# Designs tried in a protein design run: designed miniproteins, single chains, continued (2). Part 1

All scores and structures are predictions.

Each design is a single chain, and the fold is of that chain. pLDDT is the mean over its residues in the fold that is shown.

## One batch from the design tools (miniprotein)

Design m4001
Fold by ESMFold2-Fast:
Structure m4001 (fold): chain A 60 residues (1-60)
Amino acid sequence: SAEAERLRAEIREKVLEFQKENGLADDGVIDAAVAEALIADGSEKAKELLELLRRLSEAP
């Protein structure tokens, strides 16, 4: 859907920014290292990314 596509694009862009800021590979993919870093970070940016991922997971 258009909503899911928009969410994926937004998540990818924010993941790329997070990866660059944390010295991770900037491929836009959420692997185990990125997931661990997001959970450990606890910042507003990390919380926003986790909320976007939750919304995407609930999209039909």
Scores: mean pLDDT 76

Design m4002
Fold by ESMFold2-Fast:
Structure m4002 (fold): chain A 76 residues (1-76)
Amino acid sequence: DELIEALKDADPEVRKQAAIELGKLGEEKAVEPLAEVMETDPSEEVRLAAELALMSMKDVVGEKAEEAIRRAREKR
């Protein structure tokens, strides 16, 4: 959706805000896009926002969020 597309925006502030909002929504479809941002984004601030979003989602989407965080950290 629009927020997942905003994770690919040229502006790091837009990407950060998209990650925060996706974390609040807790949608399973956002887990892999957030994990990719956490792994690959050039901005440390945006990567941290994606990590915090995935952590906030673990109570909603459970093991999938935890596994995505683990995989993203492993590739750093």
Scores: mean pLDDT 78

Design m4003
Fold by ESMFold2-Fast:
Structure m4003 (fold): chain A 89 residues (1-89)
Amino acid sequence: EIEDLKKTAEALLKTARVMKEIAQNLKERFPEVKEIVDKALQHIDEAIEYAKKALESTDPETAKEYISKAVEHLQKAARYLKEALEKIR
């Protein structure tokens, strides 16, 4: 159980890092969306921290809570990235 949760946390950490690269690339190429992308980056960094806390957890319930928070922050980051893409048009 805890090992499966840690694999999930590792996948979330990898996803968050990829989203961070995408966000940094958008910010560099399109300065007009910098403020929106900075909001996405804040949530991506929070997701990374929660995913790391999940990986360090020895209790399955605590790991699930951190995974849930990481997912919530990634969802918020995705919304801001979508807003940034709409503004580039």
Scores: mean pLDDT 88

Design m4004
Fold by ESMFold2-Fast:
Structure m4004 (fold): chain A 86 residues (1-86)
Amino acid sequence: SNQDIIDAIQRARIQVMRRAREQGFLSLQQVRDIVQQAMQPYSPSVQQRSMSLIMSVITPVAQQNGGRVSPQQIQQSFDQTIASLK
């Protein structure tokens, strides 16, 4: 359901934001790895859809910023992803 996807994205957001605040910037690969780990409690279909939605928003942002994303850019990208599901 859309609620399961939103819950999965919110869980991923918490973990990605924590790492981003610690490091200052994250690479796309680091975002993918953290999201994948955060999604493990969810069904494969929820994992695939959530990952696809997050990466579709954050990938262009990282490309405009030398392959890296700041905590602010991560927060904005996750907020945009969640808003698209409402």
Scores: mean pLDDT 87

Design m4005
Fold by ESMFold2-Fast:
Structure m4005 (fold): chain A 66 residues (1-66)
Amino acid sequence: SLEEDRKKAVELGRKLLEEGDSALPEVIQQIKEAKNPRLRDLMIRIVNAYQRSKEELEKLIEELEK
């Protein structure tokens, strides 16, 4: 579901906030393994936000939790 896809993306985003670059390989692997285009796009948005700044990632997480 859309709700479960958002929840998974948020969980990966929070992991990136806590662990930083060491979490990137796991997130990239999950993007590669994603069969659902919507989940894949959400995870790509999370990685792109993280690469811009932690503040942008925090903002995206807040928007996905609404």
Scores: mean pLDDT 84

Design m4006
Fold by ESMFold2-Fast:
Structure m4006 (fold): chain A 83 residues (1-83)
Amino acid sequence: SAEELRAEAERLLEELSKYAEEVIEKLKKTLDEKKFLEVSNKILQVVQETGARVLELLERGDLEGMRRAVEEGKERIDKIAEE
């Protein structure tokens, strides 16, 4: 149902946001302030872009696409976080 798809989209977006927050928190302890701001801004941009993509896929009813978009978003975050 549309309600079930929205609930899953909300869960996936929360999962992505929490993942990004945990990665950013770890980087804050490891990186200097200038590098931290640069990298954290890039991670937040990935969260915003992935969130927009999830909402587009939600309108199409593409559950597998939403899950894949979040997985790809997490992979992009991991690559950005590499020192």
Scores: mean pLDDT 86

Design m4007
Fold by ESMFold2-Fast:
Structure m4007 (fold): chain A 92 residues (1-92)
Amino acid sequence: SQQAEAQEVLRHLGLPVVPSMTMAQLAERFARAELRAAEGYRELGDEELAALEEEHARRFREMAERNASAQEILDFLREVAEEHKRALLERL
């Protein structure tokens, strides 16, 4: 079931199928990607975007721990996209 949920998220995002991947593993990969982005923003002196990405990573890890559904992860990914869009527009 955890693998099925992870494959649903991957399919919705148009990403390659990884049949053995669990939702917890996928959410942790998202968390690590957000943390890498935070490091990059901090190196550029953008503390606000760094903090935003660190908060996104924390929430992905929280979702991984409670075995969040594919729908919950997809809803949060939409929230992340909207928050990032607002932050970027503020900087233009």
Scores: mean pLDDT 84

Design m4008
Fold by ESMFold2-Fast:
Structure m4008 (fold): chain A 76 residues (1-76)
Amino acid sequence: AVTLTAPSSVKVGEPLTLTVSGATLPVTVTLKSDNMDFTFTSTSPTFTIVPVDEGDVTITATDTAGNTATVTVKVT
């Protein structure tokens, strides 16, 4: 099973590091909030995002085998 690890909250302008475990790389990562719908592909099990807007961000990682993990991070 794919596991996505992230902190529960992060401040605007601070690095948000996410770790994917048990995934078949590359993974497709989707970030969704009230102001954002953004998708990228990561070939690394660890990736860093710097949020630019406050609010809740839902992050979904899907691996090449179709396994999915989701986490929600609060940006303050």
Scores: mean pLDDT 80

Design m4009
Fold by ESMFold2-Fast:
Structure m4009 (fold): chain A 63 residues (1-63)
Amino acid sequence: LTPEQQEALRKGSELAERLIEQGASKSEAIEAGVKVMLDGADIPRSTATKYATEAVDSALAAL
């Protein structure tokens, strides 16, 4: 992954985690994270979805 892709994936994951902490649904948090990732860098949707889903699942496990 390029530095730009890594930063976009991190920013999207951080947003997804924050939304779960604020009471958003899993699907809403994943969609928001994926959108930030795709807007930030040229990333395959499948890769963005995997990272967002992992971030959401980790956040839910920590609640």
Scores: mean pLDDT 84

Design m4010
Fold by ESMFold2-Fast:
Structure m4010 (fold): chain A 94 residues (1-94)
Amino acid sequence: SEKEAKKKELRKELLRRQYTYLLMEAGGLDEATAERLAERLVELFETDPERARAEWAALVEELRANDAEKLERAAREAVEREKPRAEEAYKELA
């Protein structure tokens, strides 16, 4: 249905923003680079989930090796930042 398609696109957008924030805060990347990588990862999860999981796992492992505490904080913040937007968007589509 149209509502289901919109919910799928919203989930993708939320994940892209969460990945962008995490890559900036934990990875030290600039916004443009982080956004490009996040978009690629979200697209890859749809077209090749196995490769996406492998690439994401490798990246997370590298970030954790550099600063595990910073990664944990950035991951928590990434989720919290998108929570109000996610709630508002899903409420409108309900």
Scores: mean pLDDT 79

Design m4011
Fold by ESMFold2-Fast:
Structure m4011 (fold): chain A 96 residues (1-96)
Amino acid sequence: SLEEKIREIMRKHGLAEADIDRFLATFRAQRAYLSGLSDEDIRNDPTRIPGVEVPDPRLLAAMEEIARLVSEIPDRATQLAAQIALAELALEHNAA
């Protein structure tokens, strides 16, 4: 599944299981919400999260690989959910 692929990417880059679980919980919730909406006009950049600094190189590498993975999925809800989850994880990591 997509969630299993994301978990493997985050583990490969050395992210803590707590961060992975937090990301996937946010991703799942956002995707479920957004998949109920029809939005033909949404365009996102899966390679970057605007306005968020990512100082941890492991987190940055994981985010870039996840962005590339979801960019191959032609589902706007999935892409936007991933972008939101990545931004939230980066903000929490920056606050630590």
Scores: mean pLDDT 70

Design m4012
Fold by ESMFold2-Fast:
Structure m4012 (fold): chain A 68 residues (1-68)
Amino acid sequence: SAELNELARQFMEALEAGDFATAERLFREIYALDPVVARVAAWDAYKHLKDIDPERAAFARRLYEEAA
């Protein structure tokens, strides 16, 4: 959905900015709407960041694992 796509975009932007509090809030909002989309967003963020910023990647990976 357009709403889920927008929340996922904002989630990635928050992670890229190092705003972990905003990223976690956005992840929980996505999860409340669609847990599968939330996990996909977290995994995509992990893949995007893993070779660029290990700390931001680790945060995304933790959200992915906690949503299992």
Scores: mean pLDDT 86

Design m4013
Fold by ESMFold2-Fast:
Structure m4013 (fold): chain A 100 residues (1-100)
Amino acid sequence: GNVDKAVQLFKDTADSMISSKTKDDLIKNGRTQFRKLYNIDIPDVQKFARKVIKTIDKNKNSSISDIRRSVGNTMIKHAKTLKDPKVQQAAIDAGNKILS
């Protein structure tokens, strides 16, 4: 279902972002992976993805560490807008992984 797809995409996004070795790869992979969440028919997930992409764009001139910190913190802060508990927890887990 859409919930399981969203949970998996959050895991894949965290893995993609933490494996990114350059700032350009981090920004590109982050944007690409969060845009995949737009294809999930859960409106709060789509809105959440837009907020995180906006955070990436706002921090594009920052260091890798600052981009990771801003993205992770945005995910954790806005996870409460995700109504499904499994999706909310996946967003928190992904955010924490990106922060590490």
Scores: mean pLDDT 88

Design m4014
Fold by ESMFold2-Fast:
Structure m4014 (fold): chain A 91 residues (1-91)
Amino acid sequence: VEKVADKFKVALADLGLTAADVTPEVVALAQDPKVQALVAAGKTAKEVADEVNKANPGKYTGKQIKAALLLVTTAKQANVSVADLLKAVQA
């Protein structure tokens, strides 16, 4: 899990983000079953952002959506839960 958290932090930095950008809103998005289903279906970041914005107009920033999508994709690639990855990132 630590190795996965490090990989997530590096990818987050590549997007111009930090662990501090993983806010409660980002956590809620990453744990949303609909968001996880879209990622599992191979939807692009843009397609996921469009669906999130359509369901929640003005509620989430582009940075929050990017951070949430990165959490979900990193957890899926490593075969760990979003909750376990979050604990490692926030430790």
Scores: mean pLDDT 75

Design m4015
Fold by ESMFold2-Fast:
Structure m4015 (fold): chain A 79 residues (1-79)
Amino acid sequence: SLPPSEVKITSPANNSTFKVGETVNFTTEPSDADIVIVKDGKVVATTKNSFTVTEPGTYIAYAEKDGKTSVPISFTVTA
């Protein structure tokens, strides 16, 4: 009777672009979800809210909460 609780990343938008040295600020639903950041098939960080990008490349992020995972987003970091 209750709708299923979903986990999602609400920011940044999919296909966002950042520069090396910028801080990516994440928001999620629910707001206390864990964020897993992947580069080149490897987990490079886990965070609750922010990640400073130090390496150029393509990153994937997804949120996890209570055994549920979000649809992943991708973002590009340029030098």
Scores: mean pLDDT 83

Design m4016
Fold by ESMFold2-Fast:
Structure m4016 (fold): chain A 103 residues (1-103)
Amino acid sequence: GEKREALNEAIGAALRAIGAYLQGELNGDAKAAVEGMVESGERAAEAAKKSGDEEKYKKAKEAVEEGKKKAEEALKKGDNKKALEAALEGALKAARYALEGAS
């Protein structure tokens, strides 16, 4: 049902975020990698919403927004490593909240 679909979407989002992080480390395109991780986090937040847990949806959405803000500030300073780490943290926190909502 809805919870199984949300679980699968949350796991998929986490794996995609890790893939985007690794590509950013390998090819040096930190901006594209950050955008990919933010999109993955947003998909995780949508999965939390589908599970019916409004509190987990709110926390997932806040985690993505915080990660995005920190990543964008790091990119402005030329700190690509910090930008990638911030975006990954936000996406993985969002996926974790989605998994908790699906349980």
Scores: mean pLDDT 86

Design m4017
Fold by ESMFold2-Fast:
Structure m4017 (fold): chain A 94 residues (1-94)
Amino acid sequence: MEEERRRKKKEEVKELVELVFEKLVELKGEMSEKEKETYERWKAALEGKASKEDQEAVEEGLETILRDIEAAGLSLEELRKLIEEAFEKKRKEL
């Protein structure tokens, strides 16, 4: 029961990280090589195509991010809106 809820929340955190990368590309016009490599490595680890160490590191990273969000008293939906608003504001300032 708790495990299933945590798994769903980690999936939402994964979607939030992907959203940030997509919004970053929109603002910059394109990703740098370093940003592309980081995103591709992260995606490969989540798809089970990377090393065991990379997969475990990503799982631990997602768990840490989820705990930090919960500790801050934020919902994942609220954080998503804040991210979108922050990027929209930055786009208007550029």
Scores: mean pLDDT 70

Design m4018
Fold by ESMFold2-Fast:
Structure m4018 (fold): chain A 74 residues (1-74)
Amino acid sequence: MEKLKELIEKAKKKFKETAKELVEQGLPVDVAVSQAAAEAYQEYLPQMKTEEEREQLRLAILKTGNEVREELEK
């Protein structure tokens, strides 16, 4: 459980940092968030042991992506 939480938190942090960097480089917010999400999934989904863990990661990235869009568009 703790290792899963650590991986999800690392994925969320990496995703948020990548999305912000891409927006700073001039990408549209939606494109930046989509690219950052794809990179996070490529790195972290293979490290998940069950479909439940993979779903938790997907939901965490989705929620964080919505937060990043709200911060950068408002």
Scores: mean pLDDT 81

Design m4019
Fold by ESMFold2-Fast:
Structure m4019 (fold): chain A 67 residues (1-67)
Amino acid sequence: MVLSEEEKKRLEELVEKAVEIALELDPSLRPYREEVREIARKIAEAFDYSLSPEQIAKQVVRELKSK
């Protein structure tokens, strides 16, 4: 899929919101902010960016807590 630069920025904002929510849901993940961001981006991309920031955040927390 070819995304415009504006769409890419909106998607990066979605990912950043998901990261912040994930760190609020599990503060123990704060040292792993970069890993949280990478997982959030992969989850967002896997679902064609159809998930809300909260849904992405919950999935990131599940992935990191399950090892």
Scores: mean pLDDT 77

Design m4020
Fold by ESMFold2-Fast:
Structure m4020 (fold): chain A 100 residues (1-100)
Amino acid sequence: MELSEEDKAKLIGLLSDTLVQLEVYRDNPEESLKILEEFREEAKKNLPLSPELEAKLEKAIEYVRKGKIDEALEILIELLSELLGVPKEELRKSLKEREK
């Protein structure tokens, strides 16, 4: 991803928190949608998002609207994997150990 190190770190933090919240509320589509929409607005206001990155976020939101939470989570995990440079499986393991 073509972001500054500071913006990249901020996006990683926002994505990590969002993923944990979505796992907690995965059985509540209304709350999951709210979480994703709040994440999108925060990212858009505070980070220089590329059109491709914005499109991925919109697609994740659309999947949640359709009740496809697993598809939305996969998009966000893939994005976090790209930002951190670590495999998706390691991220899934790390996220499962975080309880907020």
Scores: mean pLDDT 76

Design m4021
Fold by ESMFold2-Fast:
Structure m4021 (fold): chain A 64 residues (1-64)
Amino acid sequence: DAAAEQQREENGRKVIAAAPAEEVEAAVAELEERGDFELAELIRKAAADEALKAEAEARLAAQA
């Protein structure tokens, strides 16, 4: 559903607008140390796409 997807993107952008960029880099480094390169790459791409970063953060929280 396009409306639900759009809502998730907007929520993710709001969260990331308040998040320090340094936390993104730290999360990528931790994922690479754990061997989760797929999620690390997703977070890197999220630097240009805030919606993808929100999804990656949710997956990281589930693994923590």
Scores: mean pLDDT 63

Design m4022
Fold by ESMFold2-Fast:
Structure m4022 (fold): chain A 57 residues (1-57)
Amino acid sequence: SAAAEAGRAGGEAYRAGGDDATVRAASSKMALEHGGAAGTGATGTQGTADASIRAAA
């Protein structure tokens, strides 16, 4: 669920006019709340943040 929450938060930030850095910050915050950085990408990959940006675009 941490990855899903990170994706949702990133998508909302992007739709609010945020850039990639803002989206990643939002995703990281949600991941931290749900179990730390591992939540953003269970294996520490950039794919989750990139996917959330693309889903929001």
Scores: mean pLDDT 59

Design m4023
Fold by ESMFold2-Fast:
Structure m4023 (fold): chain A 60 residues (1-60)
Amino acid sequence: SNKEEALKIVLESIDFAKKRGIHLSDEQVRQLSTDVSDFYGLSDAEKEEIIKTALEYLKS
């Protein structure tokens, strides 16, 4: 689904940064999640779920 593809891109981007020692702020992850969700035409509810999941993953 578009939601699964959007989430995959966001999480892979966070993982890429972590593996390379690149620090991502909460605001940068929120913006990335928003931009990717908008590209995939996701609803506001789906966008908020991706933002929440991405921020949780960033802190893991």
Scores: mean pLDDT 88

Design m4024
Fold by ESMFold2-Fast:
Structure m4024 (fold): chain A 93 residues (1-93)
Amino acid sequence: MKELEEILKEIEEKIEEIARLYKELTFARIDGSPEEEIKKLEEKIEEKEEELERLIEELERKMKELGVPQEEIEEIVEKIRFERDLAVGVAMG
């Protein structure tokens, strides 16, 4: 298992990467980019979203191992999901 700080850093970096891809997707759609290019961006976003979910699961497992109360774990996960949603929302305009 990775250290808690390492997992949190990877989650933050993954959210930033996802937000950047959504911004690229939004501009590609507005600019009338080829369907093939749009599809590649959508597939890349799906892959990164799955990676984020795996990191969140790893974070939950690590916190449980450290004896963090379930209520606190849920609060932290909800905050991470909120940060992802906010970053994507801003990126999409």
Scores: mean pLDDT 84

Design m4025
Fold by ESMFold2-Fast:
Structure m4025 (fold): chain A 68 residues (1-68)
Amino acid sequence: AVVEGFVRELRELADKLIAEGKTPEEIEQAIRDKVREHAAGLTDPEAVQRLIDAAREIIEEARKRVEE
């Protein structure tokens, strides 16, 4: 699977949840759940690490936007 495509899906999910007025905790949980599901299908440790790093960045970005 192309990691970049999935990272885009995570950003789209975060944007949707922010627009729906979800809390930072709810957004973090949803992103973590989606990463866990996708990572279960990955065999490349570097791809898994890139996904985890991207998820952390997206969660921090979402938190900042909700705290406005």
Scores: mean pLDDT 78

Design m4026
Fold by ESMFold2-Fast:
Structure m4026 (fold): chain A 70 residues (1-70)
Amino acid sequence: SVEEWKELLIRGLQEFIEKYKDKYPDIAKKFEELLEEVRSIENPTEEELWEYMDKASKLLREAQKKLAEE
């Protein structure tokens, strides 16, 4: 269900926050902001969840770039 997709996305965002919070707190903060946005969605749609997954992917690319350049 769409609600299950939302819960999976929340879990994934929480894992990224834990992964990056010590070394890249700025990236972790962006994931926290995204997590709060996802949590605030009432009656989520597939389109909304796809948009948030895309945002999460872009943040992950930013984190990967930081790892490669530092």
Scores: mean pLDDT 83

Design m4027
Fold by ESMFold2-Fast:
Structure m4027 (fold): chain A 98 residues (1-98)
Amino acid sequence: SSRDQAEFKVQLMVDYAKNYLKANPDMSPEEIIKLLEYTADNIIEILRENGVDQSVIDKVQELAEQAVREISTLDSQAAIQKAIETLDEMLRVVHDGL
């Protein structure tokens, strides 16, 4: 189904971003923000292409925007942890919204 396709693709995007963050513990908060924004934009595109409700898309966007604000105040280690937690929350929102 389009729902199963959306969830599968979002899971792949989240797993890729989390693995990248874990492999690069010296990333600056600015680089972490760029990765998170890029990943969120790709998730939103996947959701939109699969006809997912705008309310789910809006929640993913709100999570990304909130995390960007928080990460801008954190050191590298805390920023990586916050980005991983945000990616997991995005996946949960998508799963629950589908």
Scores: mean pLDDT 90

Design m4028
Fold by ESMFold2-Fast:
Structure m4028 (fold): chain A 94 residues (1-94)
Amino acid sequence: SMKEELLKELEKAYEAIMNELRKMIEEGASIDEIRDFVVAMLLELSREFEELGLSELAELFRRAAQEVRTAKSVEEIEEILRRTYEEAKELIEK
């Protein structure tokens, strides 16, 4: 049940981030604003996983935040988020 709960919370967080990102794009937010938002969300998730003792997940999200900081397009940010979500799912499902 813990794995199922973690997967549901992860999917919910991913969907919330993607929905807010889409809204920011529609409202004309700059790449810097989108980047700052996504970095903040990924670092928050990293901290939450660290508090749960899930250090591999925490490190994955911290690394993703560093990648987003250097991203030059919305498409790159979306790809980093998608890949990070898939890797996080695999870590939880094992």
Scores: mean pLDDT 88

Design m4029
Fold by ESMFold2-Fast:
Structure m4029 (fold): chain A 104 residues (1-104)
Amino acid sequence: REIKAILVFPDPLTGKLSDAAIKALEELKKKYGEDLPVVVGVVMSEVRKLYPDVTEEQAREAAEKVKKEYGADYAIVSDKGSDLIDEASKLLGIDASQIYVPGQ
């Protein structure tokens, strides 16, 4: 199936996207167009492994900062990584198989 969106996960320590994720964003936008939606996803369970006292609000603020820094279209937060793909699918109205996840 055709790719209709990209879901990227920032490093929970630095809030930066990996070089592989940045390259994938550039290449996919060249292939599918500059209007290809980019979603930043934060997995609360992974963040809590490093920051046990982190709140959902703090994680949402971090996701919004990454969204602004990299020019992404959406920022989403969920407790489980599997839920982020489903949430992005619902948000964009596309099939989960049409969402590209760099570094799978």
Scores: mean pLDDT 80

Design m4030
Fold by ESMFold2-Fast:
Structure m4030 (fold): chain A 80 residues (1-80)
Amino acid sequence: SLLDKTQELLDTFSPEEQKKLAELLHESLHKIEEYIRQGKLEKAKEIAEETVEKVKEEFGEKAAEAVRLELEARLLELES
């Protein structure tokens, strides 16, 4: 699954890097959910895109791809 693929990538990082990534994702998901609650879908998508960019810079392209797919799936779920 997508979650399993994301977890497999996380397992390649140090515990410190895993915590940083988890914190970034938690903060971004909170903002995304808040904007969706406010009806600001465009802003929610912007936060998702910004998060993917930050993950790419900090954790690399493969981690960013996994996060992008996860956030796209989450956005579709919340929009439904």
Scores: mean pLDDT 77

Design m4031
Fold by ESMFold2-Fast:
Structure m4031 (fold): chain A 80 residues (1-80)
Amino acid sequence: MSERLQELLRADAPAAREAALELLRELTEVAEDPEAARAALEALEAGDYDAAMAHLLASGGPAARISAAMLHIAIVKAAE
């Protein structure tokens, strides 16, 4: 999964990537653990998409899980 996620994000899905970055910025404002949300944003900007997903899931709460799922769906949809 992690290697496939990295491959999908590298496969010129710029619209999905931009949407994911915008979502992560919004998540930073509402996350139960804003430091974990910031770490996710930083990892995504650095191109470490697996770390970004892990930080989102670790930031806690249903909102973080929903954001991670939406990011995954956006990436998969862009790759189709």
Scores: mean pLDDT 61

Design m4032
Fold by ESMFold2-Fast:
Structure m4032 (fold): chain A 67 residues (1-67)
Amino acid sequence: PLEELRRLLEETVDRAVAVYPTDPSKATAILVGGILRAIGMALEKGVPFEEVDRLIREAVARFDARV
C-alpha cells in the first residue's frame, strides 16, 4: 500500500522531470495528475493522511530539486 503509493509518486516525478526541459506546463500537469491519483488510491486503501502528506511533500521536493 504505502510502497505502491511511493512508487507511483517516484515514477510520476521521473516522468515530470523528463518533460520539464521541453514543456514545463506539461511537466506540472503530469506531477499534479500523479498526486491526485495517489490521493485517490490512498483513500481507497485507508492510508493515514499523515503518510500521504509526507509522500506528496517528498515527491514535490524531489521534483523541485531535479528541475
Scores: mean pLDDT 81

Design m4033
Fold by ESMFold2-Fast:
Structure m4033 (fold): chain A 74 residues (1-74)
Amino acid sequence: MSREEREEETLRRVNEIIRETVERMKKEGVPDEKIDEIERKLLTVAVEGFLAGKSVEEVVEEVRREGERLWKEV
């Protein structure tokens, strides 16, 4: 898999996790300001993981874990 293909796949899967997390938070009445903060944190985790040379699966797993952690803190 090329670097460009890995980047595109990572972004696609990360965006899906972020979308699911946002929809869940909106349904539970979480304030928009907190949702924006969580989206930013999840994107930061994804970017840092990608820049560190982690695999698509490692980045996706880290974003998923951070999303669940942040969800439980709300």
Scores: mean pLDDT 79

Design m4034
Fold by ESMFold2-Fast:
Structure m4034 (fold): chain A 68 residues (1-68)
Amino acid sequence: SEEEKLKELIRKHAMGLLEKKLKAEHPNAKVEIEEVGEEKARVTITEGDEVKVEEYDLDELIEKLNKE
């Protein structure tokens, strides 16, 4: 479906913006982003011996990024 392809593109775009933002905020860290199902993005930030894992709702992330 054309609509399904558009939704996938929007999710990938939002994840790309999040990755760019986090890499700018943590320039010396390893930032990894992974899609978990169709609704969430999992981010792993590694700085030396510190590892942080956070999950973001993709719909909320898309809405937030559109307002910034």
Scores: mean pLDDT 77

Design m4035
Fold by ESMFold2-Fast:
Structure m4035 (fold): chain A 93 residues (1-93)
Amino acid sequence: SLREKIEEALRLAESKDTEKQRKAGELLVELAPEVDRETAELFLEAIDKLTESKDPEVLRLALEAALRLMEALPEATLRAIGLALKAIGNLLD
């Protein structure tokens, strides 16, 4: 199910392993167009975990996932913008 795939991404995003975080980001980018109101909170939590990374690739994937979520679910826009700005801030460090 979509929820199970997002839960997998969240589990990978919570890892301290950069390669697992990158895999989480790639999965979130792929899943973003399918996100609905019931899965939005879990999806946003997974992106938020990735924004804590020091890896530029993980941060870019988090940003891309947030942008794709805004296209798929406009009602999530304000929260997605907040996460995108957090990722950009960390990329500039």
Scores: mean pLDDT 87

